Designed miniproteins, single chains, continued (3). Designs and how they scored, part 7

Each design is a single chain, and the fold is of that chain. pLDDT is the mean over its residues in the fold that is shown.

## One batch from the design tools (miniprotein)

Design m8212
Fold by ESMFold2-Fast:
Structure m8212 (fold): chain A 94 residues (1-94)
Amino acid sequence: SPEEEFLRRVEELSKETFEKLEELNVPEDVKEKVEQMIKEAVTMALSGRPFEEIEARMEERLKEVLAKAPEKAHPVIEETYKRLLELIREWEER
């Protein structure tokens, strides 16, 4: 189903992201904030919220994560945000 494919792709992105954050020795509180950003975005998408609302909430979460994250982790977190937005946009176009 489209939902199963969306969730599978989110799970793959999450796995890649957390493996990279672990290699960078990112603190647990930062990882928890990244996980919360992903879970909230997915929940909003599955609940049928408009893309613009999801993007605005994710941008708010991204700012919170980046404020706490070490500089070396910023590229990984920003890439995760961009890829997650692309997955949600594709989901909304279904």
Scores: mean pLDDT 89

Design m8213
Fold by ESMFold2-Fast:
Structure m8213 (fold): chain A 101 residues (1-101)
Amino acid sequence: TELSEFLKEIVRPSPEGQKMLEKLTGRSFERLTRIDFLQLFLTYLLKEGLVRPKPGPLGTRHLEVTSEEAREIFGRDEFDVNDSKGIFDALERKGLISLVE
């Protein structure tokens, strides 16, 4: 699918993004897929209390932005975890990742 190809694209975390992933995993990442970055980054935000789960319609996962740090990244108070393109637009706008060409 178009979304599947998007999620397989290779990204490079910024130094700030790398610090977040290293704090979570104890490992450095020079390159990873969008989906791997997304899973690790959202896990980092949840563990640090920067966002929290919000119940959506039966079984949907939304995250509520509970910190100014996350609000500066996403520019909104809530987002759908399945809105991968919207999440990556925000991450690229903030300079947390770049595409590997």
Scores: mean pLDDT 81

Design m8214
Fold by ESMFold2-Fast:
Structure m8214 (fold): chain A 78 residues (1-78)
Amino acid sequence: MSEDEKLERKATVLATAAGLLIAAASFSPDPAEREQAVKDARDLVKEIREIASKLTDPEKRQEFLELAERYEKEIDRV
């Protein structure tokens, strides 16, 4: 597995986790769980951006940066 393949895999796992946390932030009945989910989702999105910056494939880099921007907008709306 190349370094880019490892980074893409890590970013994909983090993106899946971030999506689930955004859902929890929107729909959890517990306000404390929603607040924690927002915080955790923001941290994961930051990690996705950092991984994207290390990708040598410009198409994959742009894909993950656009995903991170979309997730940031969704988090800001919660």
Scores: mean pLDDT 86

Design m8215
Fold by ESMFold2-Fast:
Formats: structure tokens, sequence, C-alpha cells
Structure m8215 (fold): chain A 90 residues (1-90)
């Protein structure tokens, strides 16, 4: 059913969320630096770029986190789409 499929997407999204959380817990210093970069981008983009260049190892980790976040968002969006279809039928 659509309800079962929506619930499956939600469960898969929760698993990805746990994986992202574990990755952040395994790399607390990297998360701290990434947060510093994101904060700096709003006030001083040149400073953000300098921090990125000083931490090339974070490029790979950032790409992995971004990839997981994008997959998580796709699952959440698919679940919402199915929930909206269920609402239209009831």
Amino acid sequence: SLEEKANQYKQEAEKLKDEIRKLAEDHPEAVRVLNEIYSAEQKDPEKAEKIRKEHPELAELGERIDSLMEEYQKLVDEAKKLENEIKKKK
C-alpha cells in the first residue's frame, strides 16, 4: 500500500539520519571546522574560503555528508509525496 511505502521511506530516512549523526560523532573536530566555515560565509566569505583551503581533508568529508543529506532529503520528500497522495484519496 501507499501507507506501507511511505513508512518504509521514513524508516530509511531515519537510518540515514543515524548514519549522518554517527559520522559527525566520529569526526567532531571536522564538524566544528565545517560549522565555522558556514558561519563565516554569512559575514566574511574570504575567511570561509581561507579555512576551506587550510583544511583540504574536509572537502571529502563535507562531500560525503552532503551526499548523505541529499539522499535523506530525497527519502523525506518521497514520503511526503506519498502522504499527500493518501490524503487526496481520503
Scores: mean pLDDT 78

Design m8216
Fold by ESMFold2-Fast:
Formats: sequence, C-alpha cells, structure tokens
Structure m8216 (fold): chain A 76 residues (1-76)
Amino acid sequence: MTLTGTVKSVSGTHVLVELHDGSVEVGDGVEVTNLRTGKVVSGGVVHVRGNEALIRTGRGNLLRVGDEVEVKVLPK
C-alpha cells in the first residue's frame, strides 16, 4: 500500500508526516520517498494521531519540513 503525505516536522531520529489520504498503523514498517530529491528513508510507525504519523528513522536529515513524500507500507 502506498500513500502520499507532507512532512510536518523533522528530527534526526523521527519524522512527522501528514497523510493526504488513507492511514497507517503503529508498528508498520515504511519506506518514505522524498518526491523533491528521490531519496528513500526506511522507518517504523511509532505513533498515529488523526491523519498524522510519527515515523522513527535514522535518516531524518534526508527530509525537510514541507517536502511532499510517498509512504510505502511494507508487508509483514
């Protein structure tokens, strides 16, 4: 499953993404593609509130606030 979203907040370890449609679950593994740069960061969903998902990643520095992203939910 692939969703689109906008980056709302970035730290070195976490990224907050506002999803445009659909939802993710806490514990989902995700790949976040930065549509501006083409860079992909892997992470896990650690919190969900409404249409916002907090994703833990070691590569938050590859994303900026306001970036449009594609969020691919990985199968278990």
Scores: mean pLDDT 81

Design m8217
Fold by ESMFold2-Fast:
Structure m8217 (fold): chain A 59 residues (1-59)
Amino acid sequence: MELALRLAAKDLGLSLAQVRELLRLSDDEAAERLVEATGMSREKALRIVRSLRRAVAEW
């Protein structure tokens, strides 16, 4: 799991701690945080959040 989180953090330009925080939130809350951090669309942010949850088998 940690390797997948590190790769996601690098791809998103976020810290590992920020990616871990996203996985603790609801999909909507995590997507909102990604929009704030990266400026991406909410639709794209939701797809990324759902992809991360599938990869780490959380939630």
Scores: mean pLDDT 74

Design m8218
Fold by ESMFold2-Fast:
Structure m8218 (fold): chain A 76 residues (1-76)
Amino acid sequence: VEKLYTFTVENRNAVDLIAGLLWQGGKPVVVPASRSGATYSGSFENATPEEIVRAILEANRDKLSEEDIEAFEAAL
């Protein structure tokens, strides 16, 4: 899937919300910022959903445990 997405992560609560959204229905789900209740800002041009998820997790590595990151990567 080739799409432009925008996410802005402003605080720890936004990171937890992203984690919850990625695991919706037992699958990682990438959602537009306007639907999350939190703002996500980061532009991903023509990236796959998997690449976008990895970029978001990497940008928030300091706020997530390695086990959480591994769990999301395993779901991709």
Scores: mean pLDDT 48

Design m8219
Fold by ESMFold2-Fast:
Structure m8219 (fold): chain A 68 residues (1-68)
Amino acid sequence: SEVEKEVEKALDFAIEYYQRRGETEKAEALKKNRDKILELAKEFYEKGMTPKQAAARALTLLEVEIKK
């Protein structure tokens, strides 16, 4: 799936970014929520977003939820 590929790319980039910044707990939280991010991205894609837009939106929403 195009959506799955874009989610994997966005998530891997975000995880490496947070690990480089020493935000290990946030990086681990993103890893644990991979399936939820994918489900959200699929929903956004079905609502008319491109795979890349859907992946980015899903990731952003999860990052807001895991602010702590």
Scores: mean pLDDT 82

Design m8220
Fold by ESMFold2-Fast:
Structure m8220 (fold): chain A 87 residues (1-87)
Amino acid sequence: TEEILKILEEIKKIAEENREKEGGTATVILYYLDEAERSILEGKYENAINGLKEAKRIVEEKASEEFKKKILPLLDKAIEMVEKELK
């Protein structure tokens, strides 16, 4: 949905702005966000959830506390919204 895509774009913007500080972590997150966006556009919501959960796992394990504070609430909201499309 439009709202989910808007949240993904917000997360991507934050990741791009923090790319220099977060390095490879930001790059990997951007990859999973792009895959999730593609999956949503194709109606593959299960694939989108898997990609978003993987991005969340990487943020939890490797990101700075500042980046986690900004990104985790948005990832959780995106996951919740995509899960509603499956149910």
Scores: mean pLDDT 83

Design m8221
Fold by ESMFold2-Fast:
Structure m8221 (fold): chain A 68 residues (1-68)
Amino acid sequence: MSDEELLEKALEAAKKDNPKASEEQLEKFREALIKLLKAGVPRGLALQLAAKEAGLNMKDETIKELAA
């Protein structure tokens, strides 16, 4: 899975887990995830940290599926 494919899937999963999330929160999540992936942070940890940065809740199962 490419980083672009991960970003698309992660955004859809974040929307699903956070139906009340604002566009600003989703953009913050996307930006944080891109920065963390470019810094060489492992996918699972990058997803957790990006979600925290954006104030979003992502299920542990969602993170595991995306990081596999």
Scores: mean pLDDT 82

Design m8222
Fold by ESMFold2-Fast:
Structure m8222 (fold): chain A 74 residues (1-74)
Amino acid sequence: MTPEQILDQAIDLAQKAGLITPEEKQQLLSQTDFQERLVQLGQIASRAYDAGKDDLSDEISEMVQRALEELQRS
């Protein structure tokens, strides 16, 4: 998978889990700046943790890490 595809999956997971609205998902998917997507996903993971959804926060954080690893391998 490309780094961008991994981030798209993390965004989809966040929306399906109710961490972001469908409108927020569309905004994130339209964001072309990879670094900005990383920052926003990190903030979403933090919000999940604050909401007591630790497993979901961990899944999103792992996806972000995998995207960074794929970017480094390119």
Scores: mean pLDDT 82

Design m8223
Fold by ESMFold2-Fast:
Structure m8223 (fold): chain A 86 residues (1-86)
Amino acid sequence: MAFSASGNVTLDDGTVLKADVVVNADGTGTITFYNKEGVKVSTAKISNVQQLSATEFSATLENGAVLNFTVDLATGEITAATLTYP
């Protein structure tokens, strides 16, 4: 499983950031966050990418946060995503 997707991610505090996700075939990847002005805020490594359904995925960030995201693989759009800290 290898793909790239972009869309909005909602944080635990309700903050919404734009993110670009790159998933590698080995279940690792990266997520890059952008603020509302489109400026890059941070890049984090993701691991343990799991496919939960035809469109739903989960991944773990290096700090232990869990990313849950829904992707339209035909367009590369993240249609819904949340980031939950431990």
Scores: mean pLDDT 81

Design m8224
Fold by ESMFold2-Fast:
Structure m8224 (fold): chain A 75 residues (1-75)
Amino acid sequence: MVMNEEILEEKKKFLEKQLEEARKAGFSDEEIELLRKIGEAIINQDKEAYLEAVEKLVKLRGEDPEEVEILRKSL
């Protein structure tokens, strides 16, 4: 089933808001780009892209940040 365009737009808007909050919390541009990829992978239900982006972010931070869990629960 094709996702409702309104639901897709709301999810994208939520993702952008979370990325701005992460940037304010001191995340680097590289970490923000990985969070964007994680959120987009969740929206697109792309499990492979999701796992790849999470692995890269964990390697950069040394841990899985709470922002990934927020995206997972909200998208």
Scores: mean pLDDT 78

Design m8225
Fold by ESMFold2-Fast:
Structure m8225 (fold): chain A 85 residues (1-85)
Amino acid sequence: SVNQQQARNKMLEVLTKVLLDVVDYGDKVNASEDVINEVVQLVTKKVEEKRDEYIKQNKVPSDKEKEELYEEVLKEAKEYMDKLL
C-alpha cells in the first residue's frame, strides 16, 4: 500500500541519518571498526522493528515521531558504543 511504502521510506530516512551520526561519533571517540559495526547492527535492528510496527498498523510516521525515534536510537547507540570502549 501507499502507507506501507511511505513508512519504509520515512524509516529509511531515519536509519540513514542515525547511521551517519553513529559513524561520526565513532570517529570522534576513536572506536574500532568492529565496535562501530556492532553499534550499526543495534541501530539497524531498532529502526527496522519500528518500521515493521508502522507497516503492521498501516500508519505513516509523523515528522515528530521520526525526530523522537532518531533522538532515542542515537542516544542508545552512543551509550552502547561508550560501554564497548
Scores: mean pLDDT 90

Design m8226
Fold by ESMFold2-Fast:
Structure m8226 (fold): chain A 58 residues (1-58)
Amino acid sequence: GTEEILTKLGDLLKKHKLTLSTTLSDLKKVDEDLFKELQPYATESDTIEDAISKLMSS
């Protein structure tokens, strides 16, 4: 669900020193499975912040 995806994003950001401004194309290079979970909500050109906003609005 949404909470699980948000938890995974938070953990990934800490582990790989990514920021909310990191693009989903860069996220895909680190965790392709999590990127696939975000594809219904966001595109590769979106930032992680954009993806979170879209996910929480759905």
Scores: mean pLDDT 81

Design m8227
Fold by ESMFold2-Fast:
Structure m8227 (fold): chain A 94 residues (1-94)
Amino acid sequence: SIREEAVARLVEAGLSEEEAERFVDAVIRETGREEDVPLVLEDAEAVVRARHPDADLRAALGAYVREVLREHPERPGLEIEVEHGMLLIQEGLA
């Protein structure tokens, strides 16, 4: 399932299974759609890639998602979308 693939991706990125499930379930709750989870993760990857272009992207993605989940446990997906929107403005894409 999309949920299982997203959880597996986050565990490979260094999150615990419990952290990965909490993040994915929070995004599904926020959006009402399981299909939005990969879109939020692609936006998170774009933010990480822009901030840390020379870093290992998988490890940096995991660290970023863990921090967002810690600081914004109720709406981590919304926080990623806000930061992604700010990135698009800074790059002249909005």
Scores: mean pLDDT 88

Design m8228
Fold by ESMFold2-Fast:
Structure m8228 (fold): chain A 55 residues (1-55)
Amino acid sequence: MSVKVIVNGKTYSKGTVPPVGDNTVSITKNGKTTTKNALELTIDEAELVLNALKS
């Protein structure tokens, strides 16, 4: 299962570093999409974002 990261409407793939801080982030997991401000992410959600972007 892959996690998809979208910041300000642009899709970021594995190995890329999206802008962080006061930006909206969308996380898609198990076909379910959650959209939050990057500063409001839980530790688990932040780990999902970081792991999706790791090489």
Scores: mean pLDDT 62

Design m8229
Fold by ESMFold2-Fast:
Structure m8229 (fold): chain A 79 residues (1-79)
Amino acid sequence: MEEALEELREAIRRLEEAARKGDLEAAKEAHGRAVEAARRLAELAARSSPEERERVLRELERLEERYLEAAELVREAYE
């Protein structure tokens, strides 16, 4: 669980960095990693206790905000 959360955080961090640098190829790669990490995290959460799922959902809400902000920067750079 923690490892999957950390991978998602790292993927989002790389997406933010790629967006800031205007590196579309790196942004696409980071986006793919974020999607894969989120899917894996959801699978792990489904097998976890209600308390653990609630903790994961709170972390996902925070990470979703950062992800959407980074994705918007990429979109604005190429529109």
Scores: mean pLDDT 77

Design m8230
Fold by ESMFold2-Fast:
Structure m8230 (fold): chain A 82 residues (1-82)
Amino acid sequence: EEDEENFLLKQVEQGVKIAERYLKEAREALENGDVDTARELAKKAQEIAQSALDTLRSLKNPDKELIERAEKILKEAQEIID
């Protein structure tokens, strides 16, 4: 169903944007020396991005840009957590 798939893509896009926001806040926390806050925010970004990526992979017409953005968030979040 096209409308359902478009709705899911919109939700995934919003999720990716939220995860990108958490990742940005995690980087800002690291720059301020707040390692614990940075790791917590990075973990939140990772969880949201992983959920978005799983949803995208289940769709008939996955948005490649959203997949790339979600994968980038996972990579950068892991770098902060480590």
Scores: mean pLDDT 83

Design m8231
Fold by ESMFold2-Fast:
Structure m8231 (fold): chain A 73 residues (1-73)
Amino acid sequence: MEELLEQLVRDVEAVTAAVRSGKLPAELGEALLRQRLVEAGIPEADARAIARAAANGDVETAVRLLREAVEKL
């Protein structure tokens, strides 16, 4: 669980940074992160909320929601 959480936190931070720097369009970053989270076993509703927060540049909210979702697994 700890390893999964650490990897997903890195994915959230990477997407947020890429969107903020203009290297990745927000809509594409949201779609890619949402898909990655669902493939990792995060429920689609939680994955959607986390990906939206990250695409909006709100890394703190995205990471908090991710931790909450992983604790439910």
Scores: mean pLDDT 83

Design m8232
Fold by ESMFold2-Fast:
Structure m8232 (fold): chain A 84 residues (1-84)
Amino acid sequence: MDEKKKEEAIRLVEEGARDPARAAGLITEGAKLAKSTTDEYQEEVVRHALEIADQHPAVRTAIVEAFRAVLPEIAEKVLAEHEA
């Protein structure tokens, strides 16, 4: 169950990255879905979201801020690891 929620959360972030006009809504929905999973899956979703942000600079701020708002502790941990 949680693995499918992780996959759907990543899919929502990818869809948001491809459509900047819908990005904030889709990415926030993905982050909220990730919050309903385990900490391990939340970390995986944030790592994938940051990889997507690197490929889509136009939505990077939307991705980072959505995950900081919904998963602040996990987002800060993964951001520190990603930027190191």
Scores: mean pLDDT 81

Design m8233
Fold by ESMFold2-Fast:
Structure m8233 (fold): chain A 80 residues (1-80)
Amino acid sequence: MLTPEEERIREQILHGLERLSAEELVKLLLEDMSLEELEEFLEKVKRTIEAMKENNIDPEGTKKLEEFAEVLEKEIEKRK
């Protein structure tokens, strides 16, 4: 079962992806967040993905979160 924080992260990202591409959503986060905040957020997203996999929660949503996490990680690496 997901924690309330993990459920909020899942819902926020999936709702964002309904309106925006992963790349567009990541660009908005890059405008509003520092590099440290982005790295912390990425770690929370990765933990949420692992929890979803361990509890077999929303396999399709899990794949979307994984794709989002890859885009976010790539953009963070470009800014280091």
Scores: mean pLDDT 83

Design m8234
Fold by ESMFold2-Fast:
Structure m8234 (fold): chain A 86 residues (1-86)
Amino acid sequence: SELDELAEEIDRLEEETRERLEAAKTVEEIEKIREELLKRLRELKERLDELEEKHPEDALRVAILKARIMAIDVEAYLRLKQAKKA
């Protein structure tokens, strides 16, 4: 299903971002990773909004995936803040 495909894409993005953040050695590298992540998260959120409009019956599943997107955003933000304090 389209929701299953989006869930898999979100899972892949989370894993890729985690690996990139762990490999990053400078604040500038972390900032670039976060900027690219935010663009991808916005695109995924727009696709979730479109699916919710087309399939209102899937609203709960869409809300769960939107919450996961917010968690990924927050985790990357906290990682950047931690790096800037070092």
Scores: mean pLDDT 87

Design m8235
Fold by ESMFold2-Fast:
Structure m8235 (fold): chain A 70 residues (1-70)
Amino acid sequence: SMMRQLGRQYAQQALQYADQGDYQKALELAKKAEEYGEKVSGLSAQASAYATAGDQESMRRYAERAQRLS
């Protein structure tokens, strides 16, 4: 499915930007992954972006949401 494929691509790109320290771009792409149907991967990528930003509270919140949907 096209939507799922796009969601997967956005999630992968989000993780790459988080690894590079670009948390703002990582967060934008992670939100797109969630929008395109990769909800668990999108929420996990958002948690990774917040971890990169040093926002431990948001990281925990998004990681917990991803865990509940897994």
Scores: mean pLDDT 85

Design m8236
Fold by ESMFold2-Fast:
Structure m8236 (fold): chain A 112 residues (1-112)
Amino acid sequence: MKVDGAVGETLKAKGKTTVTVEAIVKASDKPVTVVVNAAGSSAKVGGAGEAATTITNPETVESVTASPLEKLPDGTLKVKVTIVIKKETEVIPIVKVLGDGEIVEVKTTLEE
């Protein structure tokens, strides 16, 4: 199975901060799974609206939510992961696509 990976822009959260990671993926007609890791959290999004989230560092992360894969009009797939940080930390978004897909864009938004 093909794996594509990208590292987004490194951001520093100075305290309680909402981090949104959005990734755009070009995919074939075969199913893909998108994995997003940031700030001690993980989200796996695949299939017809399946999403699973895990907090690996509960001292730093209050919550993590993932939206199902959205098919855009151009045929690309969008994933959105929202992470609520409760402590000063460095945020490095790591995005992986499992299957026949390629990462086109990773956008990270930080709201304090």
Scores: mean pLDDT 77

Design m8237
Fold by ESMFold2-Fast:
Structure m8237 (fold): chain A 67 residues (1-67)
Amino acid sequence: MDADAQAIAEQLGIDDPDRIRQLLLEAQREGQRAREAAPTREEAVRASERVGLRLTQEINKLAEESK
């Protein structure tokens, strides 16, 4: 987690890896809840994919705002 946040911050030129770490923790928590709430395995996979896409969009927005 922490190492991943640092790597993403360096790769995207974001000055604050703690913000990325917070986003990763929130995404992990939301993904876990979505999987537990999903009535089927297929829906759990789909929900996890949506959480991942949103995380990517939020990280990209931070990279743009850090310029």
Scores: mean pLDDT 76

Design m8238
Fold by ESMFold2-Fast:
Structure m8238 (fold): chain A 72 residues (1-72)
Amino acid sequence: MIDLEALIEQLQSPDLAARMAALAELSRVQLSPEQARRLARAIPPEFHALFREEVVPRQSPEAAAELRRALD
């Protein structure tokens, strides 16, 4: 079971390895629209392109829409 809040903390870590591990884990999960909305608020700007490539295409249309609202 994925702990979204722990992944968000890891994604916002000053440790790049921790951030990349969180991104890799998020690229393998299906988010609910509520989880996607929560995550969208926490995506670091430098990760917007990677989220668009690796996370958004694997989501439901509703979850993908919530993520896209936060991406440039």
Scores: mean pLDDT 79

Design m8239
Fold by ESMFold2-Fast:
Structure m8239 (fold): chain A 64 residues (1-64)
Amino acid sequence: SHVDSLIQNVEATLNDLIDRGESLSDIEEIGKSMIKVLSKRLSQSDVDRIKQVIDQKLKEYKES
């Protein structure tokens, strides 16, 4: 689905930032920016799914 493709792109972007060694705070700001843009185009339900993906990636990065 379109949302599943967006989730994959969000995960790929976050993984790339992590692999580059970007700071947690910079990755959090980028995640917030992505949510702000997507909130204009997607339903609240779809935005919440993407927020969960971002939160999970940030949690994993904190544990690394």
Scores: mean pLDDT 82

Design m8240
Fold by ESMFold2-Fast:
Structure m8240 (fold): chain A 82 residues (1-82)
Amino acid sequence: ALEEAQREFVEALRALGVEVTLEQLRALAERLLAAGATEEQVVELLRLAAEIARARAAGDEAAEAAAEARLRALVEEIRAAR
């Protein structure tokens, strides 16, 4: 699940011409887990970030805004669980 979400995120960013390594995403995931996020929350964060990137590439402002709102809610949830 986490590995799949990381690959989807890399693919989404490559579509925007942004190069991110799998190692950088692994480091980010490790930092989020160390900060108290669950693996399921990290997977959801990566999927939402990929959805934002895809919506932005497609010029879909409504989809981008909806995904950003869900991402903000998830970040607040992680922060509140500390």
Scores: mean pLDDT 75

Design m8241
Fold by ESMFold2-Fast:
Structure m8241 (fold): chain A 85 residues (1-85)
Amino acid sequence: MEEEEKKLFEEILARLREVIGTIPDEEQKQQALELLDQAEKAFRAGDYESAEQHLQQLFRSLDKETQQKVLEVIAEVARKYEAEK
C-alpha cells in the first residue's frame, strides 16, 4: 500500500476513536473501543478482511446518531483521499 493510503486509514481510525469516545453509555463505548482496537490491530497486520469485518460489527453495534457521525467521518476522509489521488 502507498504511504498516503496508510496515513489516510490511520486518520480514519483516529477520527473513529474520537467519535466513539463521545458515546455516553460506558458499556457501549467499551465494546466499540474493543472492536476498533481489533480492527486497528488487523489493519496493521495487513489483514484488511478482518479489519473490515470488525469495523462493520462496530458500526452495527452503534446508536443511530453515532452511526451518522461515523459515516460523516468516513465520507470526509474518503473525499480527502480522492482529492489527493
Scores: mean pLDDT 76

Design m8242
Fold by ESMFold2-Fast:
Structure m8242 (fold): chain A 75 residues (1-75)
Amino acid sequence: SLEFEVELGVAEIAVAVALTVIRRNPTEETREEAREFLRKVLSKQSIEVIEAILERFKDDPLVKEVAEEVLEEKK
């Protein structure tokens, strides 16, 4: 559905923002802030969107960890 595609797009942009911020400022403080930002954005998305993000970004350990945490919280 269009709603699913829009929500997925928002989630993918949030991932891109988080990873870009970490790349520009590779500190533990920045990583923690980016993780919290991503968690807050994903927590507002549907289970289906979070599962799609987990599948698409399974090779990124930060994204995988955050998506798995949020998915467990929503179950």
Scores: mean pLDDT 85

Design m8243
Fold by ESMFold2-Fast:
Structure m8243 (fold): chain A 67 residues (1-67)
Amino acid sequence: SLEEEIRRAAELLGVPEERMRELADLIRRGSEALAANTPENQALAAELQARIDALRAEFERRLPSIG
C-alpha cells in the first residue's frame, strides 16, 4: 500500500512519516494539475514541483551514503 511505502521510505531516509506523506501529496497534486493541462494548472504544477525538489534535496542531505 502507499501508506506502507511511505512508512518504509521515511524509515530508510530517517525523516518523519509526516514529511514523507507531504512529499507524496505534493507529487499527487502536481500530477493532477498537469493532467488538467491548463496554463493555471501548469503554473501550479511548477510551484508544487519546486516544493518537491526542496524536500528531495533535504532528504538527500540526510542520507549518509550520498554525502
Scores: mean pLDDT 73

Design m8244
Fold by ESMFold2-Fast:
Structure m8244 (fold): chain A 68 residues (1-68)
Amino acid sequence: MSAEERTLATARALIRYLARLVAEGKLTPEQALAVFTAWLDTLRAQGLLSEAQAEELRAEARAVLAAV
């Protein structure tokens, strides 16, 4: 599995985990999105994600967390 595929798989696993915490009342959707955005910003700063990939993942997280 490529490094890119692993990063995308990790991002989606993190979105599912954060969605579960929101559903359980442990985090607000806003707090969950802030955690995810901070993680994406770190990966973008390290060159592991493009700006386009980070924005697409952030949009995906926002949609998933809004649906919880």
Scores: mean pLDDT 83

Design m8245
Fold by ESMFold2-Fast:
Structure m8245 (fold): chain A 78 residues (1-78)
Amino acid sequence: SVMDQVNKLVQQFDSLKKQFIEALKAGDVDKAKALVDQMNDILQEIEELGKDNKEILHKAIHLGGTLTGLTAMVVVAE
């Protein structure tokens, strides 16, 4: 189902977020930037799947807010 696809993408996003935190703890800003780009690609896939589905769109908005915060952490770390 579309929801099964979205749930798998959300799990992938969470995995990348964990890797991002580890990269920042290690001082690897370049790796953290690459992980933000990968998370953005996943977010775009979720948004495309959620065009007319409010539940999926709410998930995308939440993940977008998370990604904005992670991007700000990279800017501060530079």
Scores: mean pLDDT 86

Design m8246
Fold by ESMFold2-Fast:
Structure m8246 (fold): chain A 62 residues (1-62)
Amino acid sequence: TEDDELALVIRELVDLWNQSGGKDRKGLKELAEERGKTLSPEQQAQLEDAVNLLLKRGDDQA
């Protein structure tokens, strides 16, 4: 389903974020932008929320 595609994209973002130790903000944003091109506008909004949550988590832990 389309929700399965969004879940896979979010998993890719989380994996990249964890591999960088919460430091690769540029890579996270670039991956989200590229993956977002294949998603619906509503899914793109959910992806943006996930990116913002990961960035905030990085700030709180850094």
Scores: mean pLDDT 76

Design m8247
Fold by ESMFold2-Fast:
Structure m8247 (fold): chain A 89 residues (1-89)
Amino acid sequence: LPSGEEAEEKLREYILNLDAEGIDKFFKENNTLSKLSISEILAAMEEKAEEAGYPREELEKREEEIIREIAKILGVPEEKVRKVFEKLR
């Protein structure tokens, strides 16, 4: 991806502060993002996470749901999204 390395680093920082409720809200408000690239999704998540200041524990609880929703929005296999999240650990 054009901003892969930088986007992954930013996503990692914001993801550690995301919670389940905020992630639900993000995807509910951004269901039209189904045609966007991963870098565009990461930028949108970065903005929402920054606004909400979510705790890491809620993100861990919702990791599989996040993977599923991002894969659905981007139209890619869940396995590709899971590999991105694996790099964030």
Scores: mean pLDDT 51

